# Ledger of designs, part 54: designed miniproteins, single chains, continued (3)

Each design is a single chain, and the fold is of that chain. pLDDT is the mean over its residues in the fold that is shown.

## One batch from the design tools (miniprotein)

Design m9859
Fold by ESMFold2-Fast:
Structure m9859 (fold): chain A 78 residues (1-78)
Amino acid sequence: MRLLSAAQAAQMRAFLEALSAATGVPVERLVEAGMPVEEAQQLVNRAASRVAAAVSDEQLDAALAAAEAAVAAVRAAL
């Protein structure tokens, strides 16, 4: 995370906080749940990009719903 821009870090944090709120799992636990670093990075990067691109509540809801489904699938697989 030390090489991320301030904007990227903020978007990633906002996304992880939203996932934490939606799943009831702490941010640290989502990362530690056995997700490989590369897969976690890809999921976070894709989801953060979608959240950052959302310019309306409807787009944000759609992006968060897709991210929530992806996180739920990963958790179920672990």
Scores: mean pLDDT 58

Design m9860
Fold by ESMFold2-Fast:
Structure m9860 (fold): chain A 76 residues (1-76)
Amino acid sequence: SIEELKKKLKEAVENGDYKSAIKYAVELQRALIKEYPEKSDEISELFNKMLLEIHQGTLTVAKLEETLSRIEEIIK
């Protein structure tokens, strides 16, 4: 589920497990686009920024929670 993927992504970032964070971020992006296809461009923009920060090793739990909150606003 989307909520389970959000939880797993947050746990991966908290643990500094960026390999798992990339996996769960990609799976979450795909799940969100499937459920909210009309929001796909906005969702993809936020996830592209998140994935860049994971690759740079700069994604924090605070930045992740900000991004997830913005996604919740988009899909309302």
Scores: mean pLDDT 86

Design m9861
Fold by ESMFold2-Fast:
Structure m9861 (fold): chain A 79 residues (1-79)
Amino acid sequence: SFLDEIEKAKEYIEQGKEEEAVKYLLKAKSLLPNLPEEDLEKALRAAEELRRLAIQKGMPASARVAQEIVEELKKRLEE
């Protein structure tokens, strides 16, 4: 699921493994079009937390993909 991929990305960010973190973030991003409307707010909170963590850990590539996920979720919530 989306949240499972986000949790895996978080584990890799905490381990300092940016390449693996980006891989799981891209998998999470690919699941966005199929994410139910009722899950959007939970997904947004998880993605925002992960973006903040990536910034704190100095992982710009992970932060960028997480921000793309946040922006897409915000657009869906505005519709």
Scores: mean pLDDT 85

Design m9862
Fold by ESMFold2-Fast:
Structure m9862 (fold): chain A 94 residues (1-94)
Amino acid sequence: MTAEEIERAKRFVEKFKPLFEAMSIAAKTDAPDEAEQLGVFVSNLFNKPKISKELAEELLKRIEEETREAVEKGEYEEAAKTIIELAKEAVEKQ
């Protein structure tokens, strides 16, 4: 990863830290607002058109599954790196 990608991940972690923490609670309820926020952020991060709601919901679910352990351990930097990779895949398959 480049230093710029790491800095973006760090800013994402700082901005969305409450979202990561809320995911362990919201896993009991779908939170459409979280998928919408991720869709907007991913669009801005990669300077790409906003991904569809279906892709955003799939991305949110995949993020929750792939980052669960890291978030539970407070490893937000690792969670952010995983989120960036998953988001990149989502925009490329759009």
Scores: mean pLDDT 64

Design m9863
Fold by ESMFold2-Fast:
Structure m9863 (fold): chain A 86 residues (1-86)
Amino acid sequence: MTLLEEAIEEAKKLPDVPDKFTQADIAGKTAKDFSEEERAEIKRRYLKEALEDVERAKKEKDVTKQIGLILRAIGHVIEYELRFKK
């Protein structure tokens, strides 16, 4: 499996619960602004958004749009790692 496919399989193991934080709640904030439990909820959300983009890419016929969706999915994972992971 590719690294992206492995990340998607890990994301699928997360519980499907409603998000406790909105984009406004996390805007301009980093890992130090949240507890470990709160960061786990933020991680779940970012991985869910990444998984959604990959699922859309799998169904996309236009290669340019497909690449754009994959890059956006990677962007979600990288943003979480840089902003919220410790």
Scores: mean pLDDT 68

Design m9864
Fold by ESMFold2-Fast:
Structure m9864 (fold): chain A 87 residues (1-87)
Amino acid sequence: SEEIERLFAEAVLAAARGDREAAERLLEEAVRELERVLPEEVKSLDPNATEEDVKRALERVREMGRGAIEKALADPEAALAAARRFL
């Protein structure tokens, strides 16, 4: 969990620095790690959760990550301020 959170934070910071390639790569790494752990975490929160529920949760995280990268690229100062609040 901490490693996944760190990868997402690093992706936003890379985007805020103007490094789209690094940001997209770090987001991909975060999503890959999340794919490995998410099924167990979703099942621990809701034992009745289906594989499709897990896939939908993963897709939502991907879209949120892409949105965060685009916002950080468009407004680096706001993105850096937000990231500093969580570091």
Scores: mean pLDDT 79

Design m9865
Fold by ESMFold2-Fast:
Structure m9865 (fold): chain A 80 residues (1-80)
Amino acid sequence: SPVEEGKKFGELGVKYGWLGDKYAKQGDWEKGAEYGSLGVEYGMKGLENGNPLAGTAGAISGIGGATSASLTSGKPVEAK
């Protein structure tokens, strides 16, 4: 169902947000920003499919990864 697809997207958002934070803290701020942005994108797809819990978790995780990348690089990561 769309709600089950939204859960999968939200879970993917959480995974990518976590990877973004991990890479940023390892000094790979470019990968950190890329994965953080993917986390936000998939979190938003989870919300669109009517799974607000999973979608919100994915989006928050993605924001965390992007923020870690920004702090590590000393430059803002643009939200697109």
Scores: mean pLDDT 77

Design m9866
Fold by ESMFold2-Fast:
Structure m9866 (fold): chain A 100 residues (1-100)
Amino acid sequence: SMEEIIEQLKKIREELRSLLATGIDRERLLQLIDEAIKVITEALKYVEDKKDILRLIAIALRLIGLQFDVQRAADADLPALAQEAIDLIEDALKLLEKVK
């Protein structure tokens, strides 16, 4: 359901916030971004408006780009990439809460 998707994204966001507070494990950051991509892709089943679909796809594509950025980043750059992942998930949540 849409509500289950929203709850999954909120949980991923909280885990990303925890990584920022406690120290970033690169492997865990990659796993959380991967789960966010999967959940956002599943959300496409519940979105009917083409503009909202395209925005959700754009968010998913930037999260895919972030996976490559994280794999290549120095440890000092990981907090900024984790924050970008949080911001993208918040954009997806704002869109999905509007269309539910």
Scores: mean pLDDT 91

Design m9867
Fold by ESMFold2-Fast:
Structure m9867 (fold): chain A 92 residues (1-92)
Amino acid sequence: MAAELGEKGAEKAKEKAEKGDGKGAAEAAREAGKAAAKGEDGPTGGAAAAVAAIGGVWDGALANGGKSGDDASPEAAAEGAERAAEAAKRGS
C-alpha cells in the first residue's frame, strides 16, 4: 500500500522532471505522500520515506537548477524518484 503509493508518486515525479517541470514533479510526489499519510491510519513508512528521499534530492537540485528557471536538474529529479521507489520496496 504505502510502497505502491510511493512508487506511483516517483513515476509521476520522473515524468514531470523529464518534461522540465521540476516544481510540478516535486509537488506531485509530495502531495501523493501527504495524502497517503493523512488519509491512512498509522504511519505510512514507504510513502513517508519516498517523500523524504525526493524532497532531499530535489531540494538540492533546486538550489542549483532553480536559479536557472526552467532548467531544473531533471537527472537529479529522476535519480531521486528512483531512490524513493527503491526505499519503498526495501522497507528495511
Scores: mean pLDDT 52

Design m9868
Fold by ESMFold2-Fast:
Structure m9868 (fold): chain A 72 residues (1-72)
Amino acid sequence: DWEKIRERNQKSHDGGKKRDEMLKLGDFFDDMKKKDPKKAMNMLNSMSKSERDKVMNDIKKARDEYDKLSSP
């Protein structure tokens, strides 16, 4: 029981950090698109389709979770 509780708490903490990292990454992409749209597009095109889709999905999920926590 204790080992499973500890592992679950650690995974939850790591999940929170990953969410925060994805939010920061999303903000970074938004800033880059605003300042230099061509550079942002070139960076996205340098990624594989699967890698890009995964990153975009992770960012969207992090933003959806943040909005849900921030919404009344």
Scores: mean pLDDT 69

Design m9869
Fold by ESMFold2-Fast:
Structure m9869 (fold): chain A 83 residues (1-83)
Amino acid sequence: SAAETIEEIFALLREKGGELDPEEEEAARRLAEFLVNVLGLTKEDVEELLADPETKMPELKAAMTEAQKEAARAFGEEVRAER
């Protein structure tokens, strides 16, 4: 299910991030939810993006709908505002 995929991706982000404070854990969970619920990514897709972002990010962007691109832009602005 999507919920199981979100938990798997969240666990992967936590493992790669190391020791996260509660605010960073919440941000990682929100990112996992966005990747699954908005972009439709699997755990394997996320692992591939983390391993080879230069190749996989352009491929992902080319496959995105206009609604997904707008959602990604809004999410990016939100994350930047929280820095």
Scores: mean pLDDT 77

Design m9870
Fold by ESMFold2-Fast:
Structure m9870 (fold): chain A 101 residues (1-101)
Amino acid sequence: VPLLSEEEARKAEESALEAAKKGDVSSLVGSIISLAAAGKNSTALYILGKYYVDEGDSKGAVEVAKNLVKMGKLDLAKEIAKYAEKKGLLDAAKEIEEIIK
């Protein structure tokens, strides 16, 4: 049973994206916890993966993608790889592509 309503989960997603853009790690973590509590674990991980790419954290991005693959969310892992490539994190993009094969 999700702990948050669908509207609360949507607001948490918007807050997570804004916090990631500003580099506000504490607000980002709080929003990710809210999304996970709402049962939107794959959405929470996807946002976290994009944040790691924006910060240049190749290892963080790869670990998020591995977890998405374990959840059967290959499409979201591929989107993180594409985003990493767009941002110039070619090592992370290549490693994620190898994981999803």
Scores: mean pLDDT 76

Design m9871
Fold by ESMFold2-Fast:
Structure m9871 (fold): chain A 71 residues (1-71)
Amino acid sequence: MPLILAEPKTPLEREINEALLDMWESVLDIEARNKGLEHAIETGRELARRSLDPELRERLERKAEELEAEL
């Protein structure tokens, strides 16, 4: 299940959120390969919708758009 990504309050929390974003971008690429692009796009958009950090939300939405362009 996609998790709620909280807005970072410290430099360490921001670094953790960046690492989580990098991990999710990699997971979406793996899901696109294994379950298909439509599934990966849906997962990416759901994760973006649940993200409370506006920067992470925008980057996840952009990743979903990149996957949609591969259709």
Scores: mean pLDDT 72

Design m9872
Fold by ESMFold2-Fast:
Structure m9872 (fold): chain A 59 residues (1-59)
Amino acid sequence: SREDVIAQLEAAIAHLEANRDAHVDALMESMGFDRELATKVVDMLIDVEREVLARLKAM
């Protein structure tokens, strides 16, 4: 249901924000990104998920 997707997205965003530095470090190690690029990628992913969540809540 939409409510289940909202709950899953909220949990995913919270987890990503709480573990942001670990995700940045993982991208640097696995993909060879520098810290600036890895940070921008993680922040973009958070922003996209927040936008999707806002849209779902507005329906």
Scores: mean pLDDT 87

Design m9873
Fold by ESMFold2-Fast:
Structure m9873 (fold): chain A 73 residues (1-73)
Amino acid sequence: DPAKSQALLQLNNEQVPEIQELYEQLKKQGLSPEEIALLLKAHVYGVSVETVRKMSDSELIDLLQERINAFQK
């Protein structure tokens, strides 16, 4: 569905400034690159860190798409 793909891309683009600010804050706290990556993914996809650890990036994208679909229903 082209409309769903476009909505997913738009949501990701809107979060870019927030992701950059979060990255700088986490880096300043002295967290490892691995921990920073997990926290950034959790924020971007709107899920828990546990969900990020258990799922592939493809599965996280699918989960985000389902979340968008549920919100628009």
Scores: mean pLDDT 67

Design m9874
Fold by ESMFold2-Fast:
Formats: sequence, structure tokens, C-alpha cells
Structure m9874 (fold): chain A 64 residues (1-64)
Amino acid sequence: MEPVKHPVSGDVVTDPEGVEALRRAEALARGEDKEITLPSEKKIVARSGDELAELIRKEGLGEE
């Protein structure tokens, strides 16, 4: 992940956890493309909540 500036404070976010939190906040604000980053470094990108749920299921149930 590349560092991003916080839209309000202007602080540079370089920590992976901080970048994840910022991306989640931006995704919630836009409501169009949602990028969810898991603690296991896995990123899930979805355009809607239902698509996000489908991606999670496919990742877990794809093998089973």
C-alpha cells in the first residue's frame, strides 16, 4: 500500500493498519466501491454489500 494523506487532517498515513482504516472510511463515505482489508493481509473489493458477501462465501466455500 502506498501512503495516503488523511482527507481532513492532512497527515500522511504510512502504517498498513492506518491505511486500512482510512480506506474503509473512504469506502463507507462513497458507498460505491468497498475495499475491506482483513488482518490476514487479504483484501476484498466489492461494489455493494451483497457482492461483498458473495466474495467472502466464494473464498471460503469455493473449495468446499
Scores: mean pLDDT 52

Design m9875
Fold by ESMFold2-Fast:
Structure m9875 (fold): chain A 76 residues (1-76)
Amino acid sequence: SVAGEVIARLELAVRELDPVKLEVLKEAVLSVPDLPEELRQAISEARSVDELIAVLKEYLPEHAARLDAIEARIRA
């Protein structure tokens, strides 16, 4: 699914980055094909990693637990 691909690319980007950079995370999730325009716009407008995670939790609530795990990894 598109939602699953967004989360998978975010997980991979966070795993590979030290330090985690907003623009690289945005590039990773925006590279997913067939993103809904509303989600693409919301991701593009995110000004921080916290805002990006909040946007993804709003649009992909079924993946909230995975997003919480990603956020915990970024904070570690």
Scores: mean pLDDT 82

Design m9876
Fold by ESMFold2-Fast:
Structure m9876 (fold): chain A 96 residues (1-96)
Amino acid sequence: MSDEEELVEKLAEEILKELGKTEEELKPEELETIKEAARILLEVRRELYELALAGTSAEELIEKLKEKIKEWEKKSEAEKLAAKILKKLLEEDKKL
């Protein structure tokens, strides 16, 4: 739990940086949405790690990520934000 909370906080900080915002500029509801998006991205990171251990190729992993992005763009604000950040991470060659 502690390690997961630390990773969520670090991902939330990266999301804020990518949005060009600080925590102080956000409403509490917006900050919660960012933290939820960070949790979603952390879950994706774990799922990708498990798929990689199962022998899934890099191309197949990228295609699965693109499918998740497309699905999340139709869901809640947290999932839409996660999709936006994941797209940017893929474009900038950054890892989750």
Scores: mean pLDDT 73

Design m9877
Fold by ESMFold2-Fast:
Structure m9877 (fold): chain A 72 residues (1-72)
Amino acid sequence: SKEAEERARALARKAGLPDEIVNQSREEQIRTLERMLKRIDAFLRDKGIKLSPGEQESLARLRELIEELRRG
């Protein structure tokens, strides 16, 4: 939906992504965000970094938003 696309754009900007990505379709933005999330998870695991409860909640909210965008 149009609203879901606007939400995806806002999230991409907050994540510091270029305007080119912010202006991509919702599907492409979802792929980009999923790739970023997996890369973050891999980096944290590789470095042995344990997230605080608050940081874990932030990542969980990102996952929930991605899932909602996928559902429409």
Scores: mean pLDDT 73

Design m9878
Fold by ESMFold2-Fast:
Order: structure tokens, then C-alpha cells, then sequence
Structure m9878 (fold): chain A 96 residues (1-96)
């Protein structure tokens, strides 16, 4: 649904969410997997809170997406985590 996509896009523009995503990317580049997972968990919670004000199914989708990302991060190689962190930092810069 287009409404769900727009709610997620607006949540990603939140300054607190952008700072948490920047922290996640920075931690991934530095090799701090635990710090990256924590930052992603905090970002996911904030995104779910924002989108949940518009649509409860969007909040559930955001939470599930965050958990999938945490599992992916834990299963990545060090090189893959660094590349993912760099991509995430670029995405955050584009949204600022």
C-alpha cells in the first residue's frame, strides 16, 4: 500500500531516526557488531512508534524488518558488515 510506504519514508526523515541509523552505520564500519545491533534496535523502535501513529500494520512491518536486519548483520562477514555500514551512511546522508 502506498500509504505504508509514505509512513516509512516520513519516519526515515525523523532527525532522531537518522542519528540512530548513522550510529548503526558507523558502528558497522568500526566492526562494533553489538553496538550496530543496539543502534538498529533503537532505530526500529522509533520508526515503529512513528509509523504506528498512522497504521498499526506499518509498525509491525517496521519491527519485523528491524529483526531481519539484525539477523543479517550477525550473519555477515566483517567485509560485508563494513560495506553495509558504508551504504547505510550514504542513505542517511541522502535523507538529510
Amino acid sequence: MEATRKALEEAKKDPEVLELLRREGQRLVEGDVAGAVEANREATKKIAEIVGKYDKSSAVAAEVGGEIRNMAIENMSDAERREYGRRLLRQVEELE
Scores: mean pLDDT 77

Design m9879
Fold by ESMFold2-Fast:
Structure m9879 (fold): chain A 89 residues (1-89)
Amino acid sequence: MKLPLSNVSNTKESEKAYNEVLNYVNNLPEELKGTALKLVNTYLPGLELEDIPKFKEIIDKLYTKSPEEVEKEAKEFLDEVEKKRNEKA
């Protein structure tokens, strides 16, 4: 299912970044893919292009942390991005 980065400037770069994140998730072990895909579908639409590398780092923590801890970190990161956007708007 195709989720746009609806809160990111609609550019070819946003589509490229979205596809890079999906490709990254698709290369994870099968046991981690479900959790990682849920994180992408839930949090990625709220992120800016500049935040994508940091979001990938958060997903990578699924190798060392519980899904619950990684989901919490992803939520906190999205909250910070949204707050900065609202403060500048």
Scores: mean pLDDT 73

Design m9880
Fold by ESMFold2-Fast:
Structure m9880 (fold): chain A 89 residues (1-89)
Amino acid sequence: MEIDPADVTVTGSFSSSRTSASGANISVTVSYGKTAEGQWTLGVEVSGSSTVNGETYSITNATRHILLPDKTEEQVKEYAEAIASGELK
């Protein structure tokens, strides 16, 4: 189940970042929010940057929000935090 980000009111987010062995910086941001119907959603954005030959390259790849109709605010927040940190609760 997918929701367009434009149809979601974002209520919060968690992010984490790491540096790869090649020196590339990667960050993951997980946002959570509600649809107009009051259903919770999660969206993931992955961004990265790397410097090669004196030039900085950056990429951003964002997913659509995934609908979580059976979840409470607390559960959605826990999922968002776990995904962003790379840990499962």
Scores: mean pLDDT 67

Design m9881
Fold by ESMFold2-Fast:
Structure m9881 (fold): chain A 89 residues (1-89)
Amino acid sequence: SMEDERLREEGRREVQDGKDALQEAAKKDPESAALLEKTIANMEKAYEEASKQSPREFAIGAGAAAGLGRMTASSVKIAAESEQKRKLA
């Protein structure tokens, strides 16, 4: 249905935003690149599995995958900022 298509598009957008955040974090902290690549791969697998489920299960799965990406990107940025502040102090 059009409603299901909209929910799937929103889920895809959320996951893409998470992946973009992880790629930006990798540019700021290259030492975390391997972790970030693995996180992106895990997000894509979770999204693919969720996309085959009911709309409710898809929403939960896609949201969890996007959340994992955003939290990981945020954690890497905080770590990089903390190191940068120590160098500037």
Scores: mean pLDDT 76

Design m9882
Fold by ESMFold2-Fast:
Structure m9882 (fold): chain A 57 residues (1-57)
Amino acid sequence: GAAEAERLARETALRAGLSEERAERAGKGMGDWARQGLFTAEQAAAMVGLNSGVEPA
C-alpha cells in the first residue's frame, strides 16, 4: 500500500546515502503517487533505487 511505498522509498534513499530530510521527502512523494494508483510499493522503491544507484530496500 501507500504506507509501504513511503517506507520502502525512504529506506532505499537512506541506504543510498541521502540525508534523513531528503529520504523523508522521497518517501512522502512516492507514497502519495502510490495512493493515487500510479505505481506499486515495489515500483516506488525501484524508482528511488535507480535514481540513487542502489538496490531497493
Scores: mean pLDDT 70

Design m9883
Fold by ESMFold2-Fast:
Structure m9883 (fold): chain A 55 residues (1-55)
Amino acid sequence: SRAEEFAALVEANALALAALQEKLAADPDMPRAEAHAFYTAKFNEEYAKLMAELK
């Protein structure tokens, strides 16, 4: 359903941001472009996993 797809998007975003926050805490000098690329890759990974669970 649209609600399940939206929930997956929200969850993927939360997971990606949490991972980015942890990575930036470990490496505060990380370039913004690299941080953005990491977030994008992590969001796509987590979203794909959550969407695959919707049968």
Scores: mean pLDDT 84

Design m9884
Fold by ESMFold2-Fast:
Structure m9884 (fold): chain A 61 residues (1-61)
Amino acid sequence: SHMEEAERAAERAARAAEAAAKQGDSGTYLTSAHGAMESAKLGGERGRRAAERAEAAAQTA
């Protein structure tokens, strides 16, 4: 479903943003994370939680 797809996208973006923050390469991954966060908001509660993790990772970078 679109919701499951959005949740998977947000999860991948969160992991990428966390990895980028550790390496100091935030530019590209933060942009991807923001896009996934918007998609996840449309995916419901689980997507929203994944988006929150991506946002937290982005703030760290």
Scores: mean pLDDT 63

Design m9885
Fold by ESMFold2-Fast:
Structure m9885 (fold): chain A 85 residues (1-85)
Amino acid sequence: MPILSLAELEARLRALDERVRALLERYRPEALPDWERFVAWLRERLAEDPELVQRTLDSLQLLLDQGDIDGLVESIRSFVDTYLS
């Protein structure tokens, strides 16, 4: 699958951040600090590992499209534990 441009990935990350924040603020506010750390990490990885960022955004988008809030929170925790611990 083709890798999106840096500008396209940044636009997707920004759009997902807005959607996830609104959802977490309403239903799972305790996950916001981990989400903020995760978004900061993804932003730093945009230039260094765009393929990883694209795959991560694709996974998050799928969970959002399914309305799987628990799966979204579990994914955030898993990524924080894997990459930020």
Scores: mean pLDDT 80

Design m9886
Fold by ESMFold2-Fast:
Parts: C-alpha cells; structure tokens; sequence
Structure m9886 (fold): chain A 94 residues (1-94)
C-alpha cells in the first residue's frame, strides 16, 4: 500500500512534467523541439513499464496506461503514428 502510494506519486509528478513538455512544445513547435519531445517519450516509456512491473497494482497499471494514451495522442498530432500506436498497444496490455 505505502509503496503503491509512492509509485502513484511518481506517476502524478511524471504526468505534470509531461504536460509542461507539451506546453513548451506548443510555444516553440520547431522540428528540433518535436525531435526532443519524441526522444523524451522514448526514454520515459521503459521507465514507466518498469514501474508498472515493480508495482503491479490495478491503480498503477491504470495510471501508466492513461499516461501512454495521453502521450500517444500528442505523438499522433506530431505525425508520429507508429510510436503512438505502439504506446496504445502497450496501454492495452497493462
């Protein structure tokens, strides 16, 4: 329970940081910033999967799946349809 609560707090912070990255991208939608955003998502995905595997509660899995769907939506808006589809498939498997 305490470890699950800590994992959920990490996920809440990750969601806030992700939303800030989206806001920065919207302010400066350059090709360089789009690439940096994609690279940040690609680096974050394995960390989120590892967290869900370490703390396999329904609440943690649901929050990770929700973050993957939010990431997929932004990636699709950037034309990164293959990566977006991969994240949606990962969310469904959780």
Amino acid sequence: SSEVERALQVLDTTEEDFKKLVEELKKNPTEENKKLFVEAVEALVPQLLKLAEAYPSPEVKEKVAELFREMAKVLRELGEEELAKKLEELAEKL
Scores: mean pLDDT 86

Design m9887
Fold by ESMFold2-Fast:
Structure m9887 (fold): chain A 82 residues (1-82)
Amino acid sequence: SEAERLREVAREAVAEVPAAKEEAERIAPEEKREEIREKLEEAKRLLEKAATEDLSLEEIEKLIREALEKVMEVGRLIEEAE
């Protein structure tokens, strides 16, 4: 099912989060590191919910979308610092 497929995508994304956090902390300016870490932790929680909880397709899609928004916010914070 599509819900099962999206759960697998979310599970794979969760597995990548530790490496992404380490990379973001390495490249981010010092004044932005804490905010970036907080946003990535929030994205991880949303993805873990999508991967592990018994949710509808709509709920899974919403959680993945919210996690993507947090990742885009991290990208903007890094870009703003140049």
Scores: mean pLDDT 81

Design m9888
Fold by ESMFold2-Fast:
Structure m9888 (fold): chain A 107 residues (1-107)
Amino acid sequence: KYEEIAEELARLIKELFPELSEEEVELLKETILKKLKEGKSIGEALIEAVEEVTRKKVEEELKKGVITEKEAEEIIKRNRESVKKFLENLELNPHPAAKRIKEIIEK
């Protein structure tokens, strides 16, 4: 079921990036679930979920006047590219969570 996949993926991402807050992990899980229900592949759902979570965080800074709209777009693009590179290099990542993410994507 999509709910189980989204929850497992969010947990595995937290294991790889322990600096993520509980709120960020929950938002990531909800966004992955939404994208999977929209018919996105697991890889696409992960890329778009990270982009959406980053966009929401950056929009709060933009609203406070701390960052410009152009800077916000550059941060979102950079984070999206980082996730895409991470997914492309899953085979080379020795972390057990990365191996499990690859197994989920390849099923």
Scores: mean pLDDT 80

Design m9889
Fold by ESMFold2-Fast:
Structure m9889 (fold): chain A 94 residues (1-94)
Amino acid sequence: SELARLEEELERLYQEADELAKQELKPEEKEEKVLELTLRALELWARRFRLERTPEEEEDARLFLERVDEALAATSNPRTRELIERLRELIEEV
């Protein structure tokens, strides 16, 4: 049940990101909202990984990180990069 709830939360998070992309926000507000969603996504992925550490889940997490890395390449926020690095380390089981 916990895993199912985390999957629903991730699905809702992706829907929020899609809706945010459609909103007419000031650049500063949009950047802050994107960061907030990214931090929540990384935290949910880390939590899901603690419940289920299978090769399939590890691959899904890697693909997620690659997409997030590409999306955030223009981001100057060091906290986001630090969290991505921490999740990558968790995936590598170090």
Scores: mean pLDDT 65

Design m9890
Fold by ESMFold2-Fast:
Structure m9890 (fold): chain A 99 residues (1-99)
Amino acid sequence: EQALTDTIEYLKEHAPKNAKWFDDPELAQRIYKATEGHPAAIARLATLINTKVDTVEQLNLVLDTIEGKDITQIIKTLEALQDSDAGTDEELVAAIKQV
């Protein structure tokens, strides 16, 4: 519970463009679960959300991709998405398929 709160505060601080999304407890809890609360994964995801993610739908595509992966694969996937030229939902899906 405290770890979830810390995750929400981190996301709001490091993804201020989308801070209002993290007021949704279901979305925040999904992020926590998808990252398994790993600080490194949360940090990479926050950077990706702030720079490349413009909609909740795009965020859900990223979360769907990392859910159930081990921490090394989560970090690798998030870093690959951050380095991609993806700017649209279609481009993000294409980038995900290349990882």
Scores: mean pLDDT 76

Design m9891
Fold by ESMFold2-Fast:
Structure m9891 (fold): chain A 64 residues (1-64)
Amino acid sequence: MEEVEKMEEEIKKELLEQGFSELQAKNIADGAGAVAIELIKKGESIEEAVKKGREYAKKVAEEL
């Protein structure tokens, strides 16, 4: 899923720019991708799934 992979790469880049470690950025981006894939499997649109994945990443980053 090219759009999900691109979202994960963008999230990782944004988190690294914010001062998160490579491991933290990767784990959060991977989690966002997992959320998006699960929503797509349940019949959600790619656009909405990517939006929800980004919301997940933002929430996790704010809680750290």
Scores: mean pLDDT 84

Design m9892
Fold by ESMFold2-Fast:
Structure m9892 (fold): chain A 70 residues (1-70)
Amino acid sequence: MEGEKNAEEVGKKVAELFGEEAGEQVKQSMLEHGLDEAMKENVLKALDGAAEDRAAGRPVATGGGFVKTP
């Protein structure tokens, strides 16, 4: 099921940034509530922005929004 793949991909990204337990919790939440393609796209963009902020030494934002200035 596509939603399962989306949840796994998002969970893996969260685990890389915030730790395995956080990634697993997010994955389970997404599986229970459902994760569509639009939500996946928004979350992955927010996580990519957080990863760039972390790499640049900027504070990582926990409120997910679109990355406008990577």
Scores: mean pLDDT 67

Design m9893
Fold by ESMFold2-Fast:
Structure m9893 (fold): chain A 89 residues (1-89)
Amino acid sequence: AEREFEADAVLALADALAAASKDPAIAKAVREYGKALAEAIRNGAPQEEIEELEKKFLEAAKKVVAGLTPEQRAALEALLQQLAAEAEA
């Protein structure tokens, strides 16, 4: 159950980040690394593989955040807070 939940949270975060991005290449990278990370978590991949995919996903996520306006960052933060609250339910 925990792995499915964690994988679903990664996919939701990847979709939110991709939607916030105005650069199609960055949006694609976030979705691809997010999907790969979620599948690795779901399938119980080796810790080293999960850590490598997490690093790639976070690097792509940082590029999205760096390109956002203050208003877009506020909207993304609100969405992340909503997803975190839903995850706790």
Scores: mean pLDDT 75

